# Designed miniproteins, single chains, continued (2): the designs that were tried, part 91

Each design is a single chain, and the fold is of that chain. pLDDT is the mean over its residues in the fold that is shown.

## One batch from the design tools (miniprotein)

Design m7176
Fold by ESMFold2-Fast:
Structure m7176 (fold): chain A 58 residues (1-58)
Amino acid sequence: DIDSRIRRRRDLRDRMSTFDRNMNMFRNMSIGTGGDVDFTNSMNSFRNRSRSFRNMMS
């Protein structure tokens, strides 16, 4: 059980970390080009949620 939790937590954290990096890149590109507000807001929300999730898991 604990081993399953550790593996699951680590895997999810790693995947979220990679996704977060990609989302940050897209967010910066959107801001730089003036992008769409909805897209930028969605990216920010996901980024914040990803960070919160990692912090909670850590």
Scores: mean pLDDT 66

Design m7177
Fold by ESMFold2-Fast:
Formats: sequence, C-alpha cells, structure tokens
Structure m7177 (fold): chain A 67 residues (1-67)
Amino acid sequence: MDPEKLVEWLIENLPPEVAEIVRKAYEEYPDDPVEFLRKAAEMAREKGYNGYADGLETLARILEKER
C-alpha cells in the first residue's frame, strides 16, 4: 500500500483534529504505514480520541498481517 495515498484517504475521512494527528505521525514514519498508524493511534489516545485510536490500531494490525 502507498503510504501517501493512505494518508490522503485518512485525512479526507477523519475529523480535522484526528487528521492533523495522522499528518504528524506520517511525518515521523513516511515510509512505514504500520508505524505511522501506530504512532497516530497513540497520539489520538493521548488526546482522548479513543474510538479513532482503536480504529487506527486495527488498521495497523491488518496491514502488518499482509507483510
């Protein structure tokens, strides 16, 4: 999966506050979609977006199994 296309899709489908978290995580791990999703989930959870954090963690686990 192309990490850039994944980030674009997430930004279009998430609330602005969560989209910004995803953007920041992508900047730290631009070549690893599993790692930026995990980082985004961690950051979302720290800010109280527990539902979105669970979704991002689930997506990361799905992508890791495809490796």
Scores: mean pLDDT 81

Design m7178
Fold by ESMFold2-Fast:
Structure m7178 (fold): chain A 69 residues (1-69)
Amino acid sequence: AEDRSAALPHLAELPVDLRDVVIAATGASAEEFTEAVKIVAEHKDDPELARKLAAEAVKNPKDREIILK
């Protein structure tokens, strides 16, 4: 979607270890997905912190649990 295009540059910056976070976030809204991807890209040097912050970007507890696994 057009609103998801903001996440595309950050996707290219993602390490392999955090790709599962991006995949889990695809079930969230476009806004939550974009925010989660951006957070992960900004914190790619600390995978655990990136995962926790990305989980906080999604309001649905089920989606948050998938990201945190």
Scores: mean pLDDT 67

Design m7179
Fold by ESMFold2-Fast:
Structure m7179 (fold): chain A 77 residues (1-77)
Amino acid sequence: SEEERLKQMTLNYIKKILEWLESHKDQLTPEGQKLLERVKKLYEEMKNAKTLEEILRISDEIDKLVKQIEEIYQKNK
């Protein structure tokens, strides 16, 4: 299905982001680490999402959190 295809593509994308963030977690502030944990929770919610609407909503939320983590990382270098 289209929903399953988009879900798998998004999960693979987020997995790569999480792997990168995890490899750099010692360079994140405590605030950034809390945001990373929120992304991990949303990733698990994405695994259980069954509708396109759920997939898109969770994906958007993850993207916003990832951008916030990236901004924290860049500012505190």
Scores: mean pLDDT 77

Design m7180
Fold by ESMFold2-Fast:
Structure m7180 (fold): chain A 87 residues (1-87)
Amino acid sequence: KEAEEILKLVEEIARLNEKIRSGQATDEEIDRLIELTEKYAEKHFSPTLKTLLLVSTYERLGRVDEALEILEKYFPEAAELYKQDLA
């Protein structure tokens, strides 16, 4: 049922965020969180908000190269500011 599937998705995201908060997340768990976040954003956010959420998620998880690549593709002016913040 749709409600159970949404609850399962939210629980998985919460579990992965807890592991990241505790510093115990593996690279596979980080990738899984990104995948679930993308699936959630695809359904609930506009393309612009989805892109910004993915950039913020990659940045938060230490995947700064991937965050910068996405930002440069869709928001080149914002990417310039992001590069300055990283320096």
Scores: mean pLDDT 74

Design m7181
Fold by ESMFold2-Fast:
Structure m7181 (fold): chain A 96 residues (1-96)
Amino acid sequence: DDELLKKVFEEEKKKLTEELPEAKEAIEALVDKALEALLANELDKARGYLLMISLLVKNNGDLKAAIEEAKKLIPSLSKEEAEGVKEAIEILEKNL
């Protein structure tokens, strides 16, 4: 199932980067981090990365808008999920 998980994430990464080319580098990094966290059984941290990917999709690749929405959600998240979101914010800020 790890091989299936890797395949699904690679297919989704390709689709998302084609749909949101302005956020390509951020999406690639977030998808890779989410997969690494899932394979390491760091489920809450993976949820943080996946949440940021969903915010990028919602905001049509607008990194600044996704960061602002993510910051508003942090107080309602678990400690581990919030850590994943904070790391995701750093990835997006490096690509601004």
Scores: mean pLDDT 87

Design m7182
Fold by ESMFold2-Fast:
Structure m7182 (fold): chain A 106 residues (1-106)
Amino acid sequence: TKDDAVQRINDAGQGLRDLAEELKRMADEARRAGPSLQPTADQLSETYGQLVSTSAFIAQAAAKAEASTPDEAKKLADAALDRYNQAKAIADATLARARDALAAHA
């Protein structure tokens, strides 16, 4: 249904916001660890910015889906989920590298 499509888009958007908060938390931790982790903090901050922008795009997709036909809403949900999956893969990779860097400097 259209409501199911809107819910899928909103769930994806919330998932990206949760990942963005984790990236921000780790960026702040890396900055506190000192100058050797500044590249790690910068990379986390860059990925955070990308996720915030993607989350805004997904929120717009949800609004469009609510105004659309059920078929159009499904296409918008599929496109939003593709963007979510791409952003999540980048965030997961960035977080994994940051965890390794922080552990090496703990």
Scores: mean pLDDT 88

Design m7183
Fold by ESMFold2-Fast:
Structure m7183 (fold): chain A 97 residues (1-97)
Amino acid sequence: MLEEYKEIVRETALKLAKFEPLTPEELEALDEAYKNLTAEELRELAEEFEKEGKYEAATYLLGLAAAKEKDEKKLAEVEEKLKKIFEEKYGKKIVEK
């Protein structure tokens, strides 16, 4: 059960990192997994993605962990990182078009 929740969160973070929409079934599975995982477990999964160079997926998991802890400072840091990733991938292409 715990490993199934970790797998769901890992797969959905990868989809979100690619800006792929989640299906209703994937959203329900993510919500259930989020309820059953601790903030520490979400941070451990984020660290695994960082070691793999998957920084966007890691950032989404850090956001979920911060939301779990109601840590406004960590949430703001995650939002700023996501904004920078978006600007680096899309902002330059839009401006240099």
Scores: mean pLDDT 72

Design m7184
Fold by ESMFold2-Fast:
Structure m7184 (fold): chain A 58 residues (1-58)
Amino acid sequence: DRQTLIDAALKNPHVTREEAERQVDVMEAGLRSAAAHLPFPEESFFLEDLGRTVTLTR
């Protein structure tokens, strides 16, 4: 993830590694914020097959 984000940022010739790191920091903050709003952020990460849990409500 981090390496992919840095690589994507470096795709722009006007972006330096320092700028890419700042962008990664913003992305990580966004992901953490989203995860914090989930009922089970770490549990959700563990449950890669989240759809199976939804089927249980069937």
Scores: mean pLDDT 58

Design m7185
Fold by ESMFold2-Fast:
Structure m7185 (fold): chain A 75 residues (1-75)
Amino acid sequence: EELKKKLARIYLDRARVNLERAKEAMKQGNKDLAKRYIEEAREAVDEAYKVDPSFKEEVDRLKQEIDKLEAELEK
C-alpha cells in the first residue's frame, strides 16, 4: 500500500538523519549525545520494519551502520 511505503520511508529518513547527527556528535566528542541519536535511529529503523517489512534490505543496512557507530563509541 502506498501510504505504508510513504510512512516507512519517513521512518527510514528519520533513522538516517539521526545517524548523521550521531556522527557529528562523535566528531565533537559528545558520546552521550551520540548515544541518544543512535537510540533514536534504532527506534526509527524498527518502526519502518513494523510498518512495511518489504524494506527489510534497507533496514538491515541501516542496522549495520548503527552497530558500527555503536562500536566506535566503545573506543
Scores: mean pLDDT 85

Design m7186
Fold by ESMFold2-Fast:
Structure m7186 (fold): chain A 89 residues (1-89)
Amino acid sequence: FSPKATDEDVEKNLAEAKKAGNEELVKEIKILKEAIELMKKEKDELVFKKYAIAYYLSKKYNLSEEEMKEIAKNLTEEEIEKIIEEELK
């Protein structure tokens, strides 16, 4: 999934994923859509990293979409770096 995707591209990919019945892909696209919206408003690469790490944690620990979004909002840059170092071996 491209970080340069437009809102139209995101909606198209979401519709295709829903049509295919791929629940995991639908969840991933929804998370990326929210991350892209926040990046547009804040112009901050850190927002994308927060959502990417929160998505990784949600898959690993079987968290809900709501719990994942809450983690993404509360993650600091320091916590993101620590998770990358500890979780990526």
Scores: mean pLDDT 67

Design m7187
Fold by ESMFold2-Fast:
Structure m7187 (fold): chain A 76 residues (1-76)
Amino acid sequence: EQLVASLSAADKALVTRLKSAKPSELKALLEKVSPENLPAVVVALQDELDRIESALIARLKTLPADTRQDVLLALL
């Protein structure tokens, strides 16, 4: 919840689109999220993790190890 409060208007719009997006759209939408804001976006999508998992893993593979760790810790 605290992380979600840090989201920009653009990232909030992306969260809304991710909640309604088809699986084929998820990868492109996650790539639009800045690395710094990805932990907060993922927390906002916590109840949708099973749906976004494959696209999220693909995004995480493109990010530095420290950023990947921040996303994983936010989900714990």
Scores: mean pLDDT 75

Design m7188
Fold by ESMFold2-Fast:
Structure m7188 (fold): chain A 99 residues (1-99)
Amino acid sequence: AQAQQDKYIADIAAITKKHNTPALVEIYNSGIYLKNNDIASLQKQKQKGFPSFQVAYYSYINNNKVDGMQVLYDVARYIADGDYGKATRIIDDFIRKMK
């Protein structure tokens, strides 16, 4: 549902504004590109190696935007909490499942 995607992106935006790290900005941009179906930007940024853009890209091509947006939200929460290990695991697990 679009309303659920909009809620996730709003929550990611709030986390990003509060903690203001480059990693959170990249997660937020991944969510915005996913929301807007901006596949060209997702492909370009995916090549630069930040896995959040891969989450957004594979979510789009697999028609699974709600689950992808949830993963981006969970990653943002873990990064805000300093738990980079959990953030990396859920990204890698999602990419492996959707690939």
Scores: mean pLDDT 84

Design m7189
Fold by ESMFold2-Fast:
Formats: structure tokens, sequence, C-alpha cells
Structure m7189 (fold): chain A 74 residues (1-74)
């Protein structure tokens, strides 16, 4: 389901957030905060039942972008 895909993306984002927080730099902390904001946004849409296929695709693009940014900080 769309909700299951969103929950999988939330798990990926949580792992990226933890990795960013573990780096301890100001830039990594800012990245972690951006990731947290996206997680909160997804969770709110899941809770409200307003999640769309377009939202899921946007989230996948954002996960890829966050992963790339995190790799550049390591």
Amino acid sequence: SITERANELIRELEELRKRAESLGTPEARRLAAEIRTLIDWIREKVRAGTLTEEDVEDMRRRVRAFRRRLDELE
C-alpha cells in the first residue's frame, strides 16, 4: 500500500538522520534537522490520510538527495 511505502521511506530517513547526528558537525546537525522535518511531514500526511502517489515519489527523490549530501559530509 501507499502507507507501507511511506513507512519504509520513514525508516530510511530515520537511519539517515541518525547517521547525520552521529557526525556531530554543525552542517550534519542542519542536515539531520531537514531530515526530521520531512519525517514529521510524512507522518502527518499518513495520520491525516492525505498521502498521495506524488508525495511518495517526491519523498523518494528527497531521500536520494539526503543520502548524497550525507555521503559528501562523511
Scores: mean pLDDT 87

Design m7190
Fold by ESMFold2-Fast:
Structure m7190 (fold): chain A 80 residues (1-80)
Amino acid sequence: MITLTIIDDNGNSITVELDGNLTLGELVNNLGDQFGLDPSKIKVLVDGKEVDKSTPLKDVLEDGEYKATIKGDTISITKV
């Protein structure tokens, strides 16, 4: 199980538990609804590297706790 704490540039935060079979693009679509983002413009970085939105979470994240920071059109994911 992957636990993700998402923080936007306005200081809003949410913690979610994610299925590893969820893609980064599906995650971005879900976050778009919560944070008012345009999913088509969002780039996802994992440990400072851009990752394709078609990538399943389990291929880039292990079970454990992660932090996602939203700044403009970029989501940066790092391990806690």
Scores: mean pLDDT 81

Design m7191
Fold by ESMFold2-Fast:
Structure m7191 (fold): chain A 92 residues (1-92)
Amino acid sequence: MSDEELLRRMLELAEEGLRAAREGDLETARAKLEEIERVASEIENPELRLEVEIEIALGRMVYAVSLIAGKSEAEALEEMLEVLIKGIRELL
């Protein structure tokens, strides 16, 4: 699989995770996030992998801040996944 195909797969997983989080299916949303991290580890270009890892770290930060601000787990996961979707689209 090419790095571009891996980015497209991560985007699809993030969109699926966002739908799951919006429906309150937190188990599926978390599973999609774990799969995104696994797919990200398969990226062969080191610079692109670093950019993807930065986007994942930013998403995790947004998740943590959302929970500290008193948002629900579902809302925090939605915000994290929206950050990931935006970041991955900018890398395509």
Scores: mean pLDDT 89

Design m7192
Fold by ESMFold2-Fast:
Structure m7192 (fold): chain A 94 residues (1-94)
Amino acid sequence: MEALERVLRNARELGEVAKDADPEQVEKYQARIRELAKRLGVELPDETIRGLGAAAAKHPDAADSILGKVATGLANGYEELARVVQELLDELKA
């Protein structure tokens, strides 16, 4: 899937850009994202979960919004998830 490949690439870049994120917060948000994926029946690679968790940890004031976007992406397929990951990457780079 081209969309899944874009998700993987952008999530890996999110993990690199968000290296300064608090490791405890990253692990907390990784757990929440993993639980969301399980509830929606979506299988996500660990690197995708790590990148998304790092983005949420880097923006704690927006974490609920970020998790809401992730949930929407997971529910609507990899194309929407790829867009969400790209938006998070753009916000984190700004």
Scores: mean pLDDT 77

Design m7193
Fold by ESMFold2-Fast:
Structure m7193 (fold): chain A 78 residues (1-78)
Amino acid sequence: AEADEVIARAREVLERAEQLAKKYGRTPKIDEAIRLARVALQAAEEAKRTGDPSLLEGAKQLVDRAERLIDEVEAEAA
């Protein structure tokens, strides 16, 4: 289901952020990506439970932002 995809994406961002933090240390961008991914995960799990389409849309927007931040950190660390 769509909510399961957002949950998986949020977990992937958290894993990527942990890997980057181990290599380069924690930065404000890594911390923000972790924060957004955690909120997205909670919202997607709640959307899966309740069927709330607005909550699912919000979770998608948050995970998109978290992925963008992590992509930026990876590019900057090159």
Scores: mean pLDDT 84

Design m7194
Fold by ESMFold2-Fast:
Structure m7194 (fold): chain A 65 residues (1-65)
Amino acid sequence: SMEEIRKEVMEEVKRKVKENPNLTEGEIIQLLTRLAVEKSREAGLSKEEMKEIVREVVNEWQKSL
């Protein structure tokens, strides 16, 4: 589901940030976008569903700042 992909992307990015605290905000946003796109494609989601997951993970990350 889209919710499961969103959670998986967020967990993976949080782990990578913990492992590399020198990541810039720009690099984190690129990582969020890349993982959201990759996981959405693997799950066979539509382009619109993929865009929605990208939007949701970026917004959730920005709200956590």
Scores: mean pLDDT 84

Design m7195
Fold by ESMFold2-Fast:
Structure m7195 (fold): chain A 79 residues (1-79)
Amino acid sequence: MSLEEQLKEALKKATEENDELAKKFFEALLNKDYEEASRLMLELAEQTGGVLPAPTVEGMVEELKRLEEMSREADALAE
């Protein structure tokens, strides 16, 4: 299953659970808006206990880009 399909499924679940932050986060990822996704991830991290992957929004954007590259590479290599 592609990353896009997984994100669409996650968005549907977030919509059913009425999780507005998660819904916006997955929408931003589907739109390749990593800046918006990074900001929403910060809000989600604060809501869930402050676990941050990076100290700045810019650092989070860079991590999200790396995750996208890794996912794309994994999809290309997966059979």
Scores: mean pLDDT 65

Design m7196
Fold by ESMFold2-Fast:
Structure m7196 (fold): chain A 64 residues (1-64)
Amino acid sequence: SLERRLTLLEARLTVLRGAIAFYDGLLANPQNLSPEQRQTLEAQTARLRQEISRLEAEIAALRA
């Protein structure tokens, strides 16, 4: 059903937003990360942001 699909997408969105917040917290403390670790986390964060945008677009389309 549409309601079930929306609930699952919104739950996934919440989890991904939590992961972004955690990684942003790590990136905010430059002294705690090597350049290689920073680059890896920035790449992971960028990928997660793209997935969030995709999920937001899917949710918006389902609500239209």
Scores: mean pLDDT 86

Design m7197
Fold by ESMFold2-Fast:
Structure m7197 (fold): chain A 69 residues (1-69)
Amino acid sequence: DEEKLKEEIGKISAKDLSTIMKKAGYPQSYIDKLSKEIYEKIKKASLEELPKLLAEIQKLAAEIVKKAK
C-alpha cells in the first residue's frame, strides 16, 4: 500500500531529523514543528517527488550538523 509506505518513510525521516536536532541542541518546540512539517511533506509527495524530497531532508540534516560543528 503506497500510502502506508509514505507514512512509514515520513515517520522514519521525522524521527531521524528529530534525533540529530536534539543532539545539536535545538529547542524541542522547533524540533516538533520541523518534524511535523517533514512528515506532512512526505505524506503529500508523489512517489516521483519522494527521492528529491528525501535528498533535501538529507541536505538539511547535514547543514544542522555543520552548524553544530
Scores: mean pLDDT 78

Design m7198
Fold by ESMFold2-Fast:
Structure m7198 (fold): chain A 97 residues (1-97)
Amino acid sequence: SLEERRRVLEEIRKILIEGMKKVDATKNPEEKAKILSETARKVAELARQAGLDDIAELFEEIRKSAEKGDLKTAYRKMVALDILLVGEDIELELEER
């Protein structure tokens, strides 16, 4: 349903915001990598359970980038997807009338 999809998108956004705050709070690159990969894993799992396979696949790519130590790519993609998810929530609100 529209309401279930919106709830899942809000849960994903909360996970992303918390993950990014934790990344910004540490100066240790190895710790940043662990936080980014775990955040991406949680979002991918939630998205997959909700049938949002395309979103899940994008977050799996972020997880792989973080695990390889490509923190810049992982972080930039995570920020971009957060912005995209805000757009999706707005579209769902417009569908509600």
Scores: mean pLDDT 80

Design m7199
Fold by ESMFold2-Fast:
Structure m7199 (fold): chain A 85 residues (1-85)
Amino acid sequence: MSEIEKAIREHGEKELERLMKEVPPELQDRVRALFRAAIDDVIRRTRGKSLEEALKAYDEALAEVRRQVEAWRETGKPLGRVEPA
């Protein structure tokens, strides 16, 4: 479990850095908050699951964050409050 958590957090930090390069400064704090909340939720939901299930949940959460960020970039308007399920 600690190894899965570490892998998700390390990969997440790299993805967050890439995402920050694509995000306007005015959105960066919002994107960081959304991303970190999504990563923490994935880790909590996958605590007793296999590595494959944890990575799938991580990929799905990352795709959702990217979708939200693209909507903000295109319209300047957030998609609303997305609660990580």
Scores: mean pLDDT 75

Design m7200
Fold by ESMFold2-Fast:
Structure m7200 (fold): chain A 91 residues (1-91)
Amino acid sequence: NVEKAKKYLEKARQAALEGRLDEARKYLEKAEEEAKKIGDKVRTELMMQILQLKLLIGPKEEDKERLFSLYVNLYNLDAEEQEALRRMLES
């Protein structure tokens, strides 16, 4: 549901700004789950915002693998784009 995904994303942003990084990550996971149920351009925009915030917070190792898979599949990344994304996530 679009509205639920947006609410969880907003809660994640607020938690991150307040330094509650583990809570922010939990809300990002919930936002991502809700966004996956949406099959249009709004899903792409929400996933961009979710993944951008995860990268800024510094994701855990399992989050890096999930982010890689989501970017590759959601945006249909080619081999060069996949290599660039791996370098970013390994930082």
Scores: mean pLDDT 73

Design m7201
Fold by ESMFold2-Fast:
Structure m7201 (fold): chain A 81 residues (1-81)
Amino acid sequence: SSEELHLRILEHDIDRMETLDEAQKAALKEALRELAERNPGRLGLLGHAIALIDGRPVPESKLAEATELAEELRRRVEELL
């Protein structure tokens, strides 16, 4: 599905992050899949949240929503480690 393809692209982006170790990458990918299931249709915002975690810019109009999702992802990663 297009949703699964989008998730795979985001997982690949996580695997290319130089700021995270392998355990953190695995936890972030698990958190991403869980959050995507709870938030159907929000994969674009989750992509922006991943960009924020990676230290990359996001559109100003999406910054607040992406920041909220990035904080949720970070909290879940801490729980999984």
Scores: mean pLDDT 87

Design m7202
Fold by ESMFold2-Fast:
Structure m7202 (fold): chain A 91 residues (1-91)
Amino acid sequence: SDFAKEVLEASREAERRARELGLSPLAVTLVGSGASGAAVAKSREEVEAIIRETQEQLQQYRDQGLLSEEEARAAIELTREVAEEIYAKKK
């Protein structure tokens, strides 16, 4: 469906941007997942919940030493940026 294609394209674009920032496969996957969630979200409240959940996961992996401080920060910032862009296109 067109909707499924849009969700997949949002995820792939977010992952591409994450890779351009030099983020690891773990961070790339989490940012892409956040973008997919934002694409599916039906309200601002759902978008904010997806951003929060994705950022909490990134912070948890940082705290466990699986992501560097700099990498986690870049991924957290990118997650909000892509989610906001996706939501803006739905207005």
Scores: mean pLDDT 86

Design m7203
Fold by ESMFold2-Fast:
Structure m7203 (fold): chain A 80 residues (1-80)
Amino acid sequence: MEKKREEEERRKEELREEARELLMESVRYGVEAIKYAVLSVVYKKENEEKAKEYLEKTGELNKKSGEYSKKMLELVEEVK
């Protein structure tokens, strides 16, 4: 009886660890997005081309952050 419980607990622990890794990636992309958002504002008047590139990177990084956050939330719901 205990062996089946240990396998289920290990599976739940693996899913929780996967969810934590997804959360860490979401946070990492979110922090990078903030950096590029600030750079896009700073360069807006001095170099519009560079500002546009940073704004595009901000959008891409925010999208990735959101995708990882969504995957993390879906895994957390499965661990109920």
Scores: mean pLDDT 80

Design m7204
Fold by ESMFold2-Fast:
Structure m7204 (fold): chain A 66 residues (1-66)
Amino acid sequence: MKKLEEMIEAIAEAYGKVGGEEARERVRAGAERLKANHDKEDFEKIVERLYELAPLIEAAAAEEAA
């Protein structure tokens, strides 16, 4: 659970680089909804997938800025 929270914060930070605080809040709110509506295994799998996408989001933001 604590490691998942760390992953969620990393995802929020990646989105925050593109959309600021509002994007970070959306990621956190989305994570809470996913946690409420999915079992633990499905939630963990979704978070892991989003965590893998975080570097791609940062790279896309950097490319658009260049």
Scores: mean pLDDT 74

Design m7205
Fold by ESMFold2-Fast:
Structure m7205 (fold): chain A 96 residues (1-96)
Amino acid sequence: DEEREAFLRLVAELVRTGTVTIDPSVLPSGLIGTLNFLEAVALGLFPLELLKLLPGYSPELEALAEAVVARDEAAALEAAEKLYDLYKENPALFEV
């Protein structure tokens, strides 16, 4: 799954560097928005305590955001796999 692999690669980049370079041809807008949001979290521009107030909140998003802040690549990739599965089941959650 090229889309899954692209998403996981970009999550790994974000954890390693604190930033992400997104090619919009390889990911849908909802996943691009998620990566941009996680970059803001990684940069300290969005506090984790406010995550549950987001219309697009999910436990999977919280787990990934926490792993990104912790710079825990293994935990981030595990959380990203689950978040991608959620995206495939309910892509509308990612359009907010």
Scores: mean pLDDT 82

Design m7206
Fold by ESMFold2-Fast:
Structure m7206 (fold): chain A 89 residues (1-89)
Amino acid sequence: SEEVEKKLRELQAKYADSDIVENVPEEVRKYLNPENIDAVSGKKEEVPYLSLILGATISKKDYEELKKSNTVPHAAEVRRQRAARAAAA
């Protein structure tokens, strides 16, 4: 929904200068729920709304791994992980 997207933009701005957010704040964790992915993105393979908080496009698989670790890496870290994955392919 538009409300969730707006909140994710606010969170992205709030955490823009953070390298990693460990022990994800409750306000951020609430919006990492799979129900919000389905409501906002509408895509199975891509989570475009999560790019608003991380500053980078992220796949559903990468999102599930982040949720499982209870850690939200900054966009720079997400980009590094993607580069490493591309090099391994």
Scores: mean pLDDT 51

Design m7207
Fold by ESMFold2-Fast:
Structure m7207 (fold): chain A 73 residues (1-73)
Amino acid sequence: LPQRVVDLTNFLNEELSKYHGTLLSVDLLPDKVVFTATTVVRHSSSFESSLLSFAPGVQVTTSGHYLKVTLPL
């Protein structure tokens, strides 16, 4: 696995635990990696700011109780 994927996986596990969230899947695509997670609360702007500071260029989308983070490769 690319180191960027490992680093982001570890970051998301640490950060999501603050919201009692769980990383559900990591989907490796040819040009990107999509992380899917669930949380018991909607992620805050603080979470997004921390994520973008850690991994500039990721895209964040939420739908209901699911969080999707896309890392371009």
Scores: mean pLDDT 75

Design m7208
Fold by ESMFold2-Fast:
Structure m7208 (fold): chain A 93 residues (1-93)
Amino acid sequence: MKKKIAEEIIEELLKNVKFPVSRDQLLQLVREFIKRMVEEGLVTERFAETVLKQFRRSLQHLSDKSLDTREGVKEILRLVASMIIESKLYPVV
């Protein structure tokens, strides 16, 4: 259930996005995604802030190629979804 809701939010957020995206634009997409996950009751506000902080740290290590395509950005958002659903922090690579 949680994974399906996350995928629906990802598709909605990316519907009108043009690629490549900047790191700042990706950060805004991740913030909006996390906000939607909090609104759906899938994560607490406190843990959401922790995930966002971890993601900001990982932004410096992301390959520019990951920002060039819709598929690359979807993979990043899915990794953020996994951190939320599993209540664990992962570096985004």
Scores: mean pLDDT 79

Design m7209
Fold by ESMFold2-Fast:
Structure m7209 (fold): chain A 83 residues (1-83)
Amino acid sequence: KGLEAYEKGDYEKAVKELEKWIQELPEDHPLLPYAYFLLGDVYEKLNDKEKAIEYYEKARKLFEQLGDTELANYAKKKIEELK
């Protein structure tokens, strides 16, 4: 839904779109961990390993808090692959 820059592979623009989306989401919104996860993926594509790990870790913690064990484990796998 609506992340056109991400879908087009314009990762620099996708960072700005995702950061704006994160600012618009309430702190307890179920889409917030998805936005952080996508931002981690974008930074991975930009070869910014440190930022990618940071955002995947934020996503993992929020997925764990929501009880989404599958997505939390997927985020953890991404962090382990980048270390």
Scores: mean pLDDT 81

Design m7210
Fold by ESMFold2-Fast:
Structure m7210 (fold): chain A 67 residues (1-67)
Amino acid sequence: SEEELRKEVERLIKELEDRGQTLAADNIRRGYEAAKEGKPVTLEQIVRIARAFLEGLTPEEVAALLA
């Protein structure tokens, strides 16, 4: 399941880049690196955040969703 989540994160980053959402893609990369370093963020959270950006939410709206 962790390997599947990592592949999903990588796929979502590429999709954000392909749509021109470069700031969102960079935000997801930073979260992914934080998760790899064992910081209190999960791969499931990163996938959820990436999907929210693909749905057109701004970083501020995504932050509100996580509160």
Scores: mean pLDDT 78

